# Designed miniproteins, single chains, continued (4): the designs that were tried, part 94

Each design is a single chain, and the fold is of that chain. pLDDT is the mean over its residues in the fold that is shown.

## One batch from the design tools (miniprotein)

Design m15257
Fold by ESMFold2-Fast:
Structure m15257 (fold): chain A 94 residues (1-94)
Amino acid sequence: APARDPAELEAQRAKELAKLAGTTLTPEELEQLKKLEERSKEGAARLEEYDARREELAARDPHFGDIYRAAVAAGDLERAKLAAALAALRVEEE
């Protein structure tokens, strides 16, 4: 896969997600998070073209696999797509 500075993206995303889960983000941190959200949306658009692979990619993700499966079971397609988009970004960084 093409290199999109995977080490920097993973470190940045993990740091921002950890802050989001436990603390109030600063305006600068919110701006960085928005950039990561835009990249997740791009990943989701790519997954629309690869429906057959979407379930496999999402199920293989150790972080988002459970979230994806729970969303599918609940019929929450929007939540499932978000989990699949994040999983696709991780695969794309490999």
Scores: mean pLDDT 61

Design m15258
Fold by ESMFold2-Fast:
Structure m15258 (fold): chain A 106 residues (1-106)
Amino acid sequence: SEAEQMKEDARAFLANLPASVARAIEQMRAAGEPEEHIEALREAARLGLERRVEELIRLAEENLATNPMAFTAAAQSAVAILIIEGRIDEAVELAKELEEKIKKIE
């Protein structure tokens, strides 16, 4: 039941990803964020919809220090896809690895 709830939450996250990213892009534009930051967030949404886990992980790592919005969208999408695919141990490990990388940014 818990694993099924995790899969349902992950599916809901990915289903809402385009709308969430569209709202985030409008906020980033209003704030005067660089277009390359906005483009990275748009790419995260595309890769999430295409379920490209390895490319999402790469995009998250590339944006870890400079673009929190794109990092979060890419990281959470990769974790959600792994959960949906039943790769829960891999999802947990990825989340831990990315958290440790964030803690080392100073």
Scores: mean pLDDT 86

Design m15259
Fold by ESMFold2-Fast:
Structure m15259 (fold): chain A 97 residues (1-97)
Amino acid sequence: MEERERAFIVAMLADALTGSLEAARKAYEDPEGGKEELLKLYKELIEKRKERGRVTEYDLKSPEEQLEEEFKFFEELKKKNPEGFEGLFRELEEILA
């Protein structure tokens, strides 16, 4: 997976977790900073899951493992539907422009 594609995934996850296009734009412009913010958000979500329900050790993955699973998911999506993946990439760039 190319660096640009990883930046796209980080931006999309930032939007999904925060509901903010500004967060997505920042993550796209600074993917490493965006990745660090995503790891913080995943940690907060894990803590909220522990507080609100009976979550087993097996249902909780580290923030790093959750982010790696997202990258693997999109890498598989690109393999199965490269045109669809490219379409999503273009749509995000248009939204962030």
Scores: mean pLDDT 73

Design m15260
Fold by ESMFold2-Fast:
Structure m15260 (fold): chain A 91 residues (1-91)
Amino acid sequence: DEEEKKKKEEKEKEELKEGLKLMGEISLLAQQAGEQALKGSPEEAVKLFDDVYKQALDKAKESKSKKTRDMLLKAAKEIEEARKAFLAAQS
């Protein structure tokens, strides 16, 4: 069924575009967490890292596209590593 196949491909393209938009939003929130860290608010920075991480995971769970899920999970991993590095620097 070629028509059904094309409809699925088009839907997957739309999901990928939405995933890229969500990754942009997550990146902006991660940037805000970094800015709070630079302002000397370690408690607030940690909270923002945790909020962004949760949002990335929630959006990954909602996505039916493997490509979008993989991108969001990668973003979540990068946020987790940034949080870990920040806490290590505070020790």
Scores: mean pLDDT 75

Design m15261
Fold by ESMFold2-Fast:
Structure m15261 (fold): chain A 74 residues (1-74)
Amino acid sequence: SRVEELRKELDRLFEEIERLVRERAPVAEIMAKTVEFGRTYQELYSLLSPEQREELERWVLDRVDRLRDLADRV
């Protein structure tokens, strides 16, 4: 389904963002992937029920916290 495709794409984009942050990639490259993530997130969000949206929001917040921890690791 489109929902499953978008969830897989969000996971893929997040893994790419994590890698770029870990590798100290240029800010422009990190931001470009973050924009792609945001676009995919909004499309998925529009297809979900209220309960599924809450689950998605928790999933994203957990990953944002992980990225912040990773960025501060040096």
Scores: mean pLDDT 83

Design m15262
Fold by ESMFold2-Fast:
Structure m15262 (fold): chain A 79 residues (1-79)
Amino acid sequence: MAEEILEELVAEYGRVVVEAAVYVVYLTREKGLPEDEAIELARKKAIETLGVDVPAEKIREAAKRIEEVLEELLKLEEE
């Protein structure tokens, strides 16, 4: 399940990075924003709401893992 993958990602990257990555996936899939722009917005949000500056490379890496899981689930169930 996606939850199992999210728990593993939190263990590797930390909760704030994973939350930022989920926000990036939301922005790219629902809003159609470019990945770089979505990452910048996610970093800004993390600083403003949590006071944490998260590396863009870590957000990108985690977001890619989340996208892979979502794409696989969508393809198996609804494409």
Scores: mean pLDDT 74

Design m15263
Fold by ESMFold2-Fast:
Structure m15263 (fold): chain A 90 residues (1-90)
Amino acid sequence: MELREKLREYAREYRRAFENQDLEGVIKAARKVAEVAIELYERGEEFDPLTRKLLEIVKDPNASEEEKLTAAMTLADIAYSELLREERQR
């Protein structure tokens, strides 16, 4: 599966967990979204400055778990919003 399709899949998983009030699922899916987004960034994918800052927070071994989780969840929200926008504009 291509990385961008993985990103969309995990963004859907994140949203589903959120709607089902599955806190563990939300955290797990958000971390998966962040991991795939970091991989895309390392492969030279272009991201806006805010998304790049969030990716740097997730990658920082000195950042708190709270900061990393908040950044990952924000990345997942952005990824899901982008997915919905792309599907609507087809």
Scores: mean pLDDT 82

Design m15264
Fold by ESMFold2-Fast:
Structure m15264 (fold): chain A 58 residues (1-58)
Amino acid sequence: SKSSKEELLERLDRLGVRHHLAGDEAATAALAQLSKDIEAGKVSLAEAQRRLAELERR
């Protein structure tokens, strides 16, 4: 089974690809940065989930 972090990063990657294909450079960059911040431990999983939910509305 996947960890919560792995599931979150997989969802971020899929959403990033979707926005990239749609030509939304700002959303693509924001998702890529969030993924990097999660990997670097700069944001908590709870904060990352909140930010992802905001980006999912786009």
Scores: mean pLDDT 78

Design m15265
Fold by ESMFold2-Fast:
Structure m15265 (fold): chain A 87 residues (1-87)
Amino acid sequence: SMMEKEKVIEELKELLKEQLEYQKNKEVNEEVEKRLEELLAKHPEVVEEFVKKALEEAKKVAEELAKRPDMPDKEKMEIALEKGIEA
């Protein structure tokens, strides 16, 4: 159903944003990881489609940020991934 797919995508976006934030702070959240694994197991096609689109957008942002030598590569990657997740 459309409602089910929308809910899965929104939960996936929130979990990926949380995971990225924990990685930035050098922390691991086992609950976030578990919930991501559960979504992948229950809705593999939805997760795969979303990840593919998110990576395409992240690549575009990363190419734009590559023009900024003043920003560390780690920060560029984090911004690109965050923007990919938001797409």
Scores: mean pLDDT 75

Design m15266
Fold by ESMFold2-Fast:
Structure m15266 (fold): chain A 80 residues (1-80)
Amino acid sequence: HMERIWAEAEAVFRGLKAGWIFADVVAEKKELSPEELLRLAFSFAGEIAQEIVDRINAGIVPTDEEIEEWAKKKGEEYAK
């Protein structure tokens, strides 16, 4: 059980980082208020954290590079 708790905590931390990367990419293409940036960052952070937890529970550990690339791709898609 403790291993799952550590995985969830790590996923939340990585999710927050990815959320900010996503929001930065969107802000590069769109003029966003600070409040809108925060909403986008936290919204995506939750999505990516859940995906990381799901992958870890399936025995797959995503790399920081994979997570960053996914966040950037999602940000570019959103900005189109």
Scores: mean pLDDT 77

Design m15267
Fold by ESMFold2-Fast:
Structure m15267 (fold): chain A 86 residues (1-86)
Amino acid sequence: AAPAPIDPNVFNEASLDVEVAVGMGLIMVGVEKSRRKFEPDRSPEEVIAELEAIMRKGTAHLSPEEQQLVLDYTRQEMRRMFEELE
């Protein structure tokens, strides 16, 4: 079974640092969606791995649980974007 979707409402009571991290992840998804219109030759797996590496470094100040939630949500939104382009 596919994992249950992460509801963005879980971030409604999050700290500003978590909200900023989520916003950065969503901006990166939007940038990649735009870039793929011109350069669609990168594999989804490579893009997701690069995104996770960048986000992990950018969220090192969060708790491990908050960092993992932000990473999982960002990966979900990136995969959703790739599915929309198929």
Scores: mean pLDDT 76

Design m15268
Fold by ESMFold2-Fast:
Structure m15268 (fold): chain A 93 residues (1-93)
Amino acid sequence: MDEEKLRKVEELIKKAEELIDSDPKEAIKYLEEAVKMIVEMGGSPARVIQAQDLIDEAKAYLEKGDIDKAKEKLKEAIRIIRLEVESLRRRLS
């Protein structure tokens, strides 16, 4: 749909990746913004739900103090978000 928005989503993902180890709560904010932009671009509802569920699981693990599990869930969310970015990029072609 929009190459400029796809680039911004990629920047948000990159910022989240950089912050996972130092500030996972801030990483979550960047991933939530990326998912919101994917929704605005007409991304797959199934993948959006999967990414949102993984982010929510990461939040739950952080609240329990299980930082390693939270990081695992954030990495899984990033994988799903990246797959959707590639799908959206193919739709622009």
Scores: mean pLDDT 84

Design m15269
Fold by ESMFold2-Fast:
Structure m15269 (fold): chain A 55 residues (1-55)
Amino acid sequence: SALLARTEELAAWLLSQGKTRLAGEVYVQGGRLLIARGDDAAGRRLIARGEELLA
């Protein structure tokens, strides 16, 4: 989905800039939006990735 692609692109760019915490927050928020839109599997994967970055 466009939301998945944009979330991954934005998070990857933030990671390249050393903004690890913000990238984690982007993954979590993008994942929550994907779940709300019915993409449960993709959303849960993004949330898990974001939580790992925020640990």
Scores: mean pLDDT 87

Design m15270
Fold by ESMFold2-Fast:
Structure m15270 (fold): chain A 69 residues (1-69)
Amino acid sequence: ASYRADLSAPASVEAVAKALAPFDVTAITVTGTTVYFEAPDDTDLAAVAAAIRDTLGLDATVSRLPAAA
């Protein structure tokens, strides 16, 4: 499934990839404070937000996106 994370501050794609490594994410893109990634449908959004906070020190709001057109 496709996911979006809105960060409290900008981060590099490398930093985000490190934070998300435990979740087997693919196709990470970063635009300013907005991150898009692909992950399994059962990905724990709270765990993703916690990993971003723990690894990057940033607040994150994580949501599942509707299917891409």
Scores: mean pLDDT 80

Design m15271
Fold by ESMFold2-Fast:
Structure m15271 (fold): chain A 74 residues (1-74)
Amino acid sequence: MEARIKSLAESLKHTFGLKDEDAYKLAEKFMDPKATDEDLIKLGEELGHKEVGEHLVKVREAAAAGRAAARAEG
C-alpha cells in the first residue's frame, strides 16, 4: 500500500515533526501486517520518538475496537 505509507508518513511528519526517513520507517512498520505492537514501540523508541510508536499502537487498537463495536452494537 504505497500511497497509504506515503500519506501516513506525511501525517507523522506534520504531527510529530519527524524526519522523512523516520516517518517512512514508522509508516512502513505500521502498514506491515507481520509487525507487532511491540515492533512499533521499539522502532519509535530507537528513532527517539517512542510517543509516535505508542500513538500508532493506539490507532491500531482504536480501529479494531471500532470495527468490533460496529458489529456488536446492541
Scores: mean pLDDT 75

Design m15272
Fold by ESMFold2-Fast:
Structure m15272 (fold): chain A 71 residues (1-71)
Amino acid sequence: SAAEKEAQLKALDVAKGLGDQISKMPEAKPIADKTVEETEKLVKEGVPLEEMAKRGEKALKEAYDYALKLA
């Protein structure tokens, strides 16, 4: 549906924005490079972009929760 396509595009835009912000931090470059490499592997395996976005969002949420617990 149109609503599903809009939600998918919104999620992709958010992910790209986060990637751009991370790439501006030199110390985070190795992590960003690894994430790009793993994403390219999933693309080659034919994993749908929507499933890739779901996995990425879950990983980011877990990382944020972990960081908050350490504070």
Scores: mean pLDDT 61

Design m15273
Fold by ESMFold2-Fast:
Structure m15273 (fold): chain A 100 residues (1-100)
Amino acid sequence: MKSPIEQTEDALARLYLEAAERAGVGTPIEAEIGRIMEELGKRLSETLSKLSEEQQKELAEKIKELVDETIARLREAPPEEVPAIIREFAERVEEVAKEI
């Protein structure tokens, strides 16, 4: 079974791929999404390093739930709304991380 950190990385990678496909590969919108996700990944890495294994598992499960919810929303959204949806996802992840 993958570690909680690996599970979190896999979930974020899956979200990025879905968002990139919706936005259009090679577009300025994809570049903006990439920057948001890179900054979120750096902050999550710092947060995860401060957590116990139990807390890392809890955060990973919550992030997976948010990823699934966000992917469902992306599938119904026009490409122009994708960056706003990804920014909202990043904010919700940071809120959840602060509660752990």
Scores: mean pLDDT 83

Design m15274
Fold by ESMFold2-Fast:
Structure m15274 (fold): chain A 65 residues (1-65)
Amino acid sequence: MKASKDEIGKAIAGAIASGRTIDLGEGVKVKGEPGSTEVVVEINGEKERLSAREAAEKAYEAVGE
């Protein structure tokens, strides 16, 4: 399923605000950490800790239009 940059940005912002894992589909998940501007991006089981901006770019490369 195609995800727009706006959808990915909202998902990352929601993950940061809630501290929860947001599933973007196609094996891509984003987990926020309360009190941090960083998120954990999971792509096909591999986890990477990134800034919100870097996470958005990485997620867009995996599931973006």
Scores: mean pLDDT 75

Design m15275
Fold by ESMFold2-Fast:
Structure m15275 (fold): chain A 100 residues (1-100)
Amino acid sequence: MLSKEQIDLYFAHIASALLDISKATGDEELRKAAEEIIELTKEFSAEEDEEKQKELVERALKLAEETIKYLESRKEELSDEQKRTVEGMRRIVETLKKKV
């Protein structure tokens, strides 16, 4: 299982990537998704109850996966650099799904 710090770091990478694409494209839905992921991971970091920690991680994972699928469905609108960033986020999400 991933440590709490590793889970937080992985979600921070996803949120940062979403904010970068949002800034480049002007897509406000990506900014909102990134902000919600950040809020969920802050709650996760402060949470001491293991069951609530799991619920917060599952909510953040679902949001991240839905947002990545949204970006993958708009692949033709993305730059080559942004496409590589989306592929990186996909790898992180698949790692989290296997280790959480």
Scores: mean pLDDT 84

Design m15276
Fold by ESMFold2-Fast:
Structure m15276 (fold): chain A 96 residues (1-96)
Amino acid sequence: DPEEYLKKGLEAARQGNIEEAIENFKKAYDLAVKEGLPEEEIQRYKDLLAETYASAAYFYRQLGLFGEADKWLEEAKKYENEITSPSARLALKLAK
C-alpha cells in the first residue's frame, strides 16, 4: 500500500535521513501508479516526491555539496511541469 511507504518516508525525513525519505516516497509514488489510484492521489505523491528532491537539493547546497545538490535538482526538474502543490513549486524555485 502506498500509504505505508509514505509513512516510512515522512519518518525518515523527520530524522534527517533524506536519501531514505526519497527512496520511500519514490516507492509510494510508483506503487500508487501501479495500483491505478485516483489521479488526485497520484498527484499528491508526485508533488511530495518532487518537493523532497528539491528540498534535498537545497539542503546539500547549504552544506556546500554542490554536486549532490545538482543531482537532486535534476531529479526535481523532471517534475517541474507536472507539480501542482504550492509548497513543491516554492521548494523547486528555492532549490534553483
Scores: mean pLDDT 85

Design m15277
Fold by ESMFold2-Fast:
Structure m15277 (fold): chain A 67 residues (1-67)
Amino acid sequence: AIKKLEEQLRRALEEGARLAQEYERMVAEGGSRADIEALRQQLAEVEARVDELAKRLKEAVEEAKKA
């Protein structure tokens, strides 16, 4: 369902924004290298999920237009 994909994409984007803010704060405040690296990896994982969800949503929208 398109609505389920939109909701999943919205949640992933919100998670990414939260992690990005935390990453900027940690870098600015001089957080540990390990914590900064962990946040960087989490951001990369969320970005990959956003890309996959966006692709699935695009395919679902195109399919709905044909029906």
Scores: mean pLDDT 82

Design m15278
Fold by ESMFold2-Fast:
Structure m15278 (fold): chain A 111 residues (1-111)
Amino acid sequence: EVDELIELLKDKDVEVRVEAAAKLAELGDPRATPALKEALKDKDVRVRVAAIGALASSGDYKGALEALKTLVEDKDERVREAALRAAEVISKNPEYKEEAEEIVEKLKKAL
């Protein structure tokens, strides 16, 4: 199932890619992290926002924080806002608080 959803992140249909990212968020499987990081480069804002949500719920907080750092310079404010929300969620975990708060500060300055 996870591998099938990862392939659907590359589908020609934007709605299929958005739905695949949303379903990956529900599963919370860290195996999806590399594919979700690639989905952050998607041309459609909705896919990038959905991929951010999936990364925040993946359980791979280190991988998610690395990906969120790249979004400080995203052209769309909705993507930067989603990245800020994701970093704030991860900052509630004591193991990742310092790294996540650094990203939150950078994203707040980018908004």
Scores: mean pLDDT 84

Design m15279
Fold by ESMFold2-Fast:
Structure m15279 (fold): chain A 83 residues (1-83)
Amino acid sequence: LTPEQQAEAEAAIHLIRAVVAKNAAEKYLKQGDFEKAAESYEIAADHYRRAADALSGVDPELAEQFRKDAEEYRKKAEELKKK
């Protein structure tokens, strides 16, 4: 793989993990388990951040979008911790 392809593959793995964590958070939220929902959103945020880090030198625009996604899910986790 080229360095660009390696960065894209690393980002893809983190994106998949972020989506899995986000889906888990949604399930916990529907069950009223705000603590587990917050934890799962924090995991999603971390993986979006790691995907952004992997792409920062290769696709800065997509990296910025993933940083915004990470911040959004971090805020969702913080909001749930207030409940």
Scores: mean pLDDT 88

Design m15280
Fold by ESMFold2-Fast:
Structure m15280 (fold): chain A 115 residues (1-115)
Amino acid sequence: SAAARAAGEQIVAEIQRILQEAVEQAGELLRKDPTEEGAREAERVILEAERQVQALASQTPAAAEVQAEAASGAGGMINSIRTHVEKGDVEKGIESLQQRAQETVARIRELVEAA
């Protein structure tokens, strides 16, 4: 129905906002503190965003697939933080984090629209 499509679009928009805000906050934390401690705080932000996205995913017709994509996306974001902080490439870490978030949102949108 039109109402179900509108509800799905709203949930995807909320997921996009949560992930974009989390990536911006994580990036700011990494620039301010490009250490293992700063990486742990950035990871905490990504994990909290995943928790919020998982809750929203339960309201979609593709709940299991959206939840799996959110978990995969968060894992990739955390790996980007760890890998690039260890190498001293904080800006590359932030770019990788932003790209993974955009890819995750795009895949979630496709899953919700296909359902």
Scores: mean pLDDT 87

Design m15281
Fold by ESMFold2-Fast:
Structure m15281 (fold): chain A 139 residues (1-139)
Amino acid sequence: SEIEKGAEWVEKMYRKLEAAKDDPEAFEKLVYEGLKKAWDSGYLWYLYQLISAVADVIARVTDPELADAGIEAFRKAFEKFFSENFDEETVKKLMEALDGFIERLREARSLPKEQRDAALMAALDELVRTISKAFAEKA
């Protein structure tokens, strides 16, 4: 199933992202490659898995400066991908949605675990819906 294929891809991607958490340039490149796979596959499942994996890795980073570097790498990868594939107005809307998710991710680092998981799930759903709509309209 697509869920099983996504799970296998996520395990490999998660390991690579975890290994690159101290290297913002490598982290950015991996996120960009994940976006490219989601785009090329046409399945929103890969977007869910990519963003979930990135959020989980960043949430587990104890060093605030390193966590901020990871967030900026994540943001840069998405901005680069959006700028290559969409017009300026669409990029602005997508980046606003991404920045909303990033604010939730930053808040989640300060919340109790149960509240963190719930907040990130809701924000993830909103971000993936926004990106998936833009992908479908471009296709």
Scores: mean pLDDT 82

Design m15282
Fold by ESMFold2-Fast:
Structure m15282 (fold): chain A 58 residues (1-58)
Amino acid sequence: KKYTKAELREHALKSSVSPFSNSPLLRRTGPGGETLFLDPALEPSGKTFLSAGEYLKK
């Protein structure tokens, strides 16, 4: 089956688990109070957190 990156990331946000590694998705609060997410499989440095909307677009 073929899935878009947005579909895979949507599943990750709902489950809090990376669809690429089955590792837990990291969460933190951003400067504006938004919830930010980091997928360790995509960002192994642990430096880049994305908003839910930004995560779905990448």
Scores: mean pLDDT 65

Design m15283
Fold by ESMFold2-Fast:
Structure m15283 (fold): chain A 56 residues (1-56)
Amino acid sequence: ASEELLKAAEEALSLPSGEVAREIGLILRGLGDRIERALKEGKKEVKPATLEEGLA
C-alpha cells in the first residue's frame, strides 16, 4: 500500500548525487535526537497548546 510512496521517496533522494540525501539525512537524524531527548525530559510534565515560544 504505502510501498509505492516509500519507493518514490527513495528515488527522489537518489536523484541528486547523494548531496541532498546526505543533507536531509543529517537534518532528520538531528531532529530525531532532539525529539527523543525532549520526550525523555518532557515526561516529567508536558502540557498541550504550546506556543512555540522556545521553552528553555
Scores: mean pLDDT 58

Design m15284
Fold by ESMFold2-Fast:
Structure m15284 (fold): chain A 81 residues (1-81)
Amino acid sequence: SQADLVAQLDQIFAQLDAYIDQIKKETDSDKIKALMDEIDKLVDQGVQLAHQLSDPRLASIRLFRITALRSEAYLIVKMKE
């Protein structure tokens, strides 16, 4: 159902926020790379789920949020390099 898709997306957003918070605090380069790999996997899952939403406006908002969170993670990692 659409409600199940929204709930799954909410879980993905919560996990993305958690991994981004971990990257902010992490100093080990190998662990940062592993966290970024997990973020990329969640982003891909989130994009797939968002495309299953019947309302194109709701899909667009969630796709924008996923992209924004990925960009934030990328900037944090780049600033640590």
Scores: mean pLDDT 87

Design m15285
Fold by ESMFold2-Fast:
Order: structure tokens, then C-alpha cells, then sequence
Structure m15285 (fold): chain A 114 residues (1-114)
């Protein structure tokens, strides 16, 4: 397991953790906490995408590993999207965009592996 894979997994964990805190904050009516955790979730999603793009474009891992990592991350982001949809619809839309970008990366990497 590479340092980069550990960093990626850490950022994915931050997406989950901040999304959970956002859901809790909204349910409690804590608008300031909700805003903070929404912004932290958005930043973590952007970091996850940047790391996967870096791994792929700079060839920091094999295509097979990039595909597997991107598929794992996609599944995690889909789970977060579904959980936040009713609480933070704008964040759900941003997650949907990230999922679509990951699908494009997976398709591109799969075509290069063939």
C-alpha cells in the first residue's frame, strides 16, 4: 500500500466524517456547524478527485490499481450522496458531479488497459 493510497483513503474518510457531522448539525438546527461541515465535505471531495487525477495522469500506480481505487471511491461517494440528498441537496449535486467525473476516469483507464 503506497503513501498516496493512504492519503486518498484518509481524504475519503474525511468526506464520510464531515458529511455525518453535517447531517447531525442540520437535524439539530445548528446552521453554523452545518455550513462548516458542508464546506469541509466539499473540500475533501475536491481533494479526493485531485489525488485520483494525479495518480492517473502522472502514472503513480498501475491502471488496474487506479481502476480499483476509483471504483472504491465512487462507491463511498455514492453512499454519502444518498445520505445527504434530503439534508443538503446542493452537496448531493456536487457529489453526483464527482461520481460522473470518476466514471469518466474509470472508462478512460479501462480503455488504456485493453
Amino acid sequence: MSIIEQLLNGRVQQVRDHADRLIDAVRRGDQDSARQHRDETLQAVSDVQALLNMIYYWKLDSLSNVIALAQQVRGELEGVRDRVRDVAPELAERLEQAINDLNSLIQRAQQEEQ
Scores: mean pLDDT 88

Design m15286
Fold by ESMFold2-Fast:
Structure m15286 (fold): chain A 93 residues (1-93)
Amino acid sequence: LSAELEAAVAAMLPRAEELRDVDGREAMRELMRELAARSPVLAAVVLLLEAIANKEPVSEELLEALRLLAEALRDDDPEAAAAFEEMLREALA
């Protein structure tokens, strides 16, 4: 989980800067779909990021599901849980 999350973030960071300079909404959606297909954890993160990117209100149910997912990760992989919580904090800021 942690290694997959780190790999996904590392792949996304250089591309995030490229997408800033172009109308890359479709390219961003495609990247997000690829990340979601790799991990159920990343699927939840992708849904949150897509809602924020589209300026849609993030539902309380989605936030609750993400919190429960973070709690489950904490039991199995505390490093992955910490990375996930950091991503959520940055996305919600």
Scores: mean pLDDT 57

Design m15287
Fold by ESMFold2-Fast:
Formats: structure tokens, sequence, C-alpha cells
Structure m15287 (fold): chain A 66 residues (1-66)
């Protein structure tokens, strides 16, 4: 389901931030974090998700930790 895919993306990105907290240390890093998040989901997690969904969840995760 879309909700399950969204939750999987969220958990994967939260894990990424725990491993590389420097990606979310300041608001100035937002664009770099969004690019890294999209690459991580597509190349490492290999999830089939829309760019819009990945971008939205990445923005939410970034806001939560910054």
Amino acid sequence: SAAQTEQTIREALEALVKQKPELAESPAHQAAFLAAATRFIREVVTLKASDELIDRVAQEVFAQVT
C-alpha cells in the first residue's frame, strides 16, 4: 500500500540520519539532504516510489530532526 511504502521510506531515512547526522545539522543542508535521501532510497533501499513521495517524506524527516 501507499501508506506502507511511505512508512518504509520514513524508517529508512530516519536510519540514514542516525548513521550520518551531519546531513541534517542545519537548515542550510536541506537541499543536499533531499538529494541524498532520493539517491539512498533509489540506489541503496531500491524502493519503487515516486519522486514526489520521497521528497515529501524527506522534507518531513528533515524538519523533525532539524
Scores: mean pLDDT 82

Design m15288
Fold by ESMFold2-Fast:
Structure m15288 (fold): chain A 74 residues (1-74)
Amino acid sequence: MKAEHEKLEKEVLKRFEEEKPLLEKYLEEHKEDPKVREQVLEGLRRALEWAKKNNLPKVVEKIEKLIKEIEEEK
């Protein structure tokens, strides 16, 4: 049972690390559009809730850090 959750968390973390730089580049390319930032934040908040519901604490930590980085971007 636990092995399948560990595998899921590992796969999700790998995809998150692969997608993070692409997401950051997308936000940089659209930094003048507040709609894009808000849509990305909404998507990340939904992903955060999904990760919490599926007991993926490492994924939760990574998503929370990314949300804070985006919200604090100047």
Scores: mean pLDDT 78

Design m15289
Fold by ESMFold2-Fast:
Structure m15289 (fold): chain A 87 residues (1-87)
Amino acid sequence: SMVDKFKQGLEQAMALIEENKDDLLTVKALLQLTAQEAIELIKESSEEERKEILKLVKEFFERVKQLYPELDAFVDELLKKIEEEAK
C-alpha cells in the first residue's frame, strides 16, 4: 500500500539521518524532504490513511528529537506544517 511504502521510506530516511549524524545541514535537508513527502501523501490520502501517516510521521520525528535535541524547534515547525495539511 501507499502507507507501507511511506513507512519503508521513513525507515530509510532514519538510516540516512543516523549515517549523517555529524552533518546537521544534511540532516535538516533529509527532514525537510521527509516532511514534504508526508504533506504530498496527506493531500492524496483518505481520512484513515491521513491518520496512519500522521502517526508514523510523529513517531519518526519524536525519534529524531531524541537523537538531535538541538533540532527540537526545527522538528516542531515541520510537524506543525504537516498537521495543518492534515486538517
Scores: mean pLDDT 85

Design m15290
Fold by ESMFold2-Fast:
Structure m15290 (fold): chain A 67 residues (1-67)
Amino acid sequence: SDMDRVLSELARMRTELGQLLLNGEISEDELAQRAIERLRELRAKTTDPQMRAQLDEEIAVLEEELA
């Protein structure tokens, strides 16, 4: 399903950014900021309301972690 594609892309993004964090290349705040940017880009390309809602939830969680 299209939802499975979005969730797979989210998992890959988190893995990539997580590796940069573990290597000391970015901070936890930088990880969250980059993740939010990538999620917003993915949301802009997504027209399905349910997938957009899932992306909005992921963004909100990361924004709360940054606060």
Scores: mean pLDDT 80

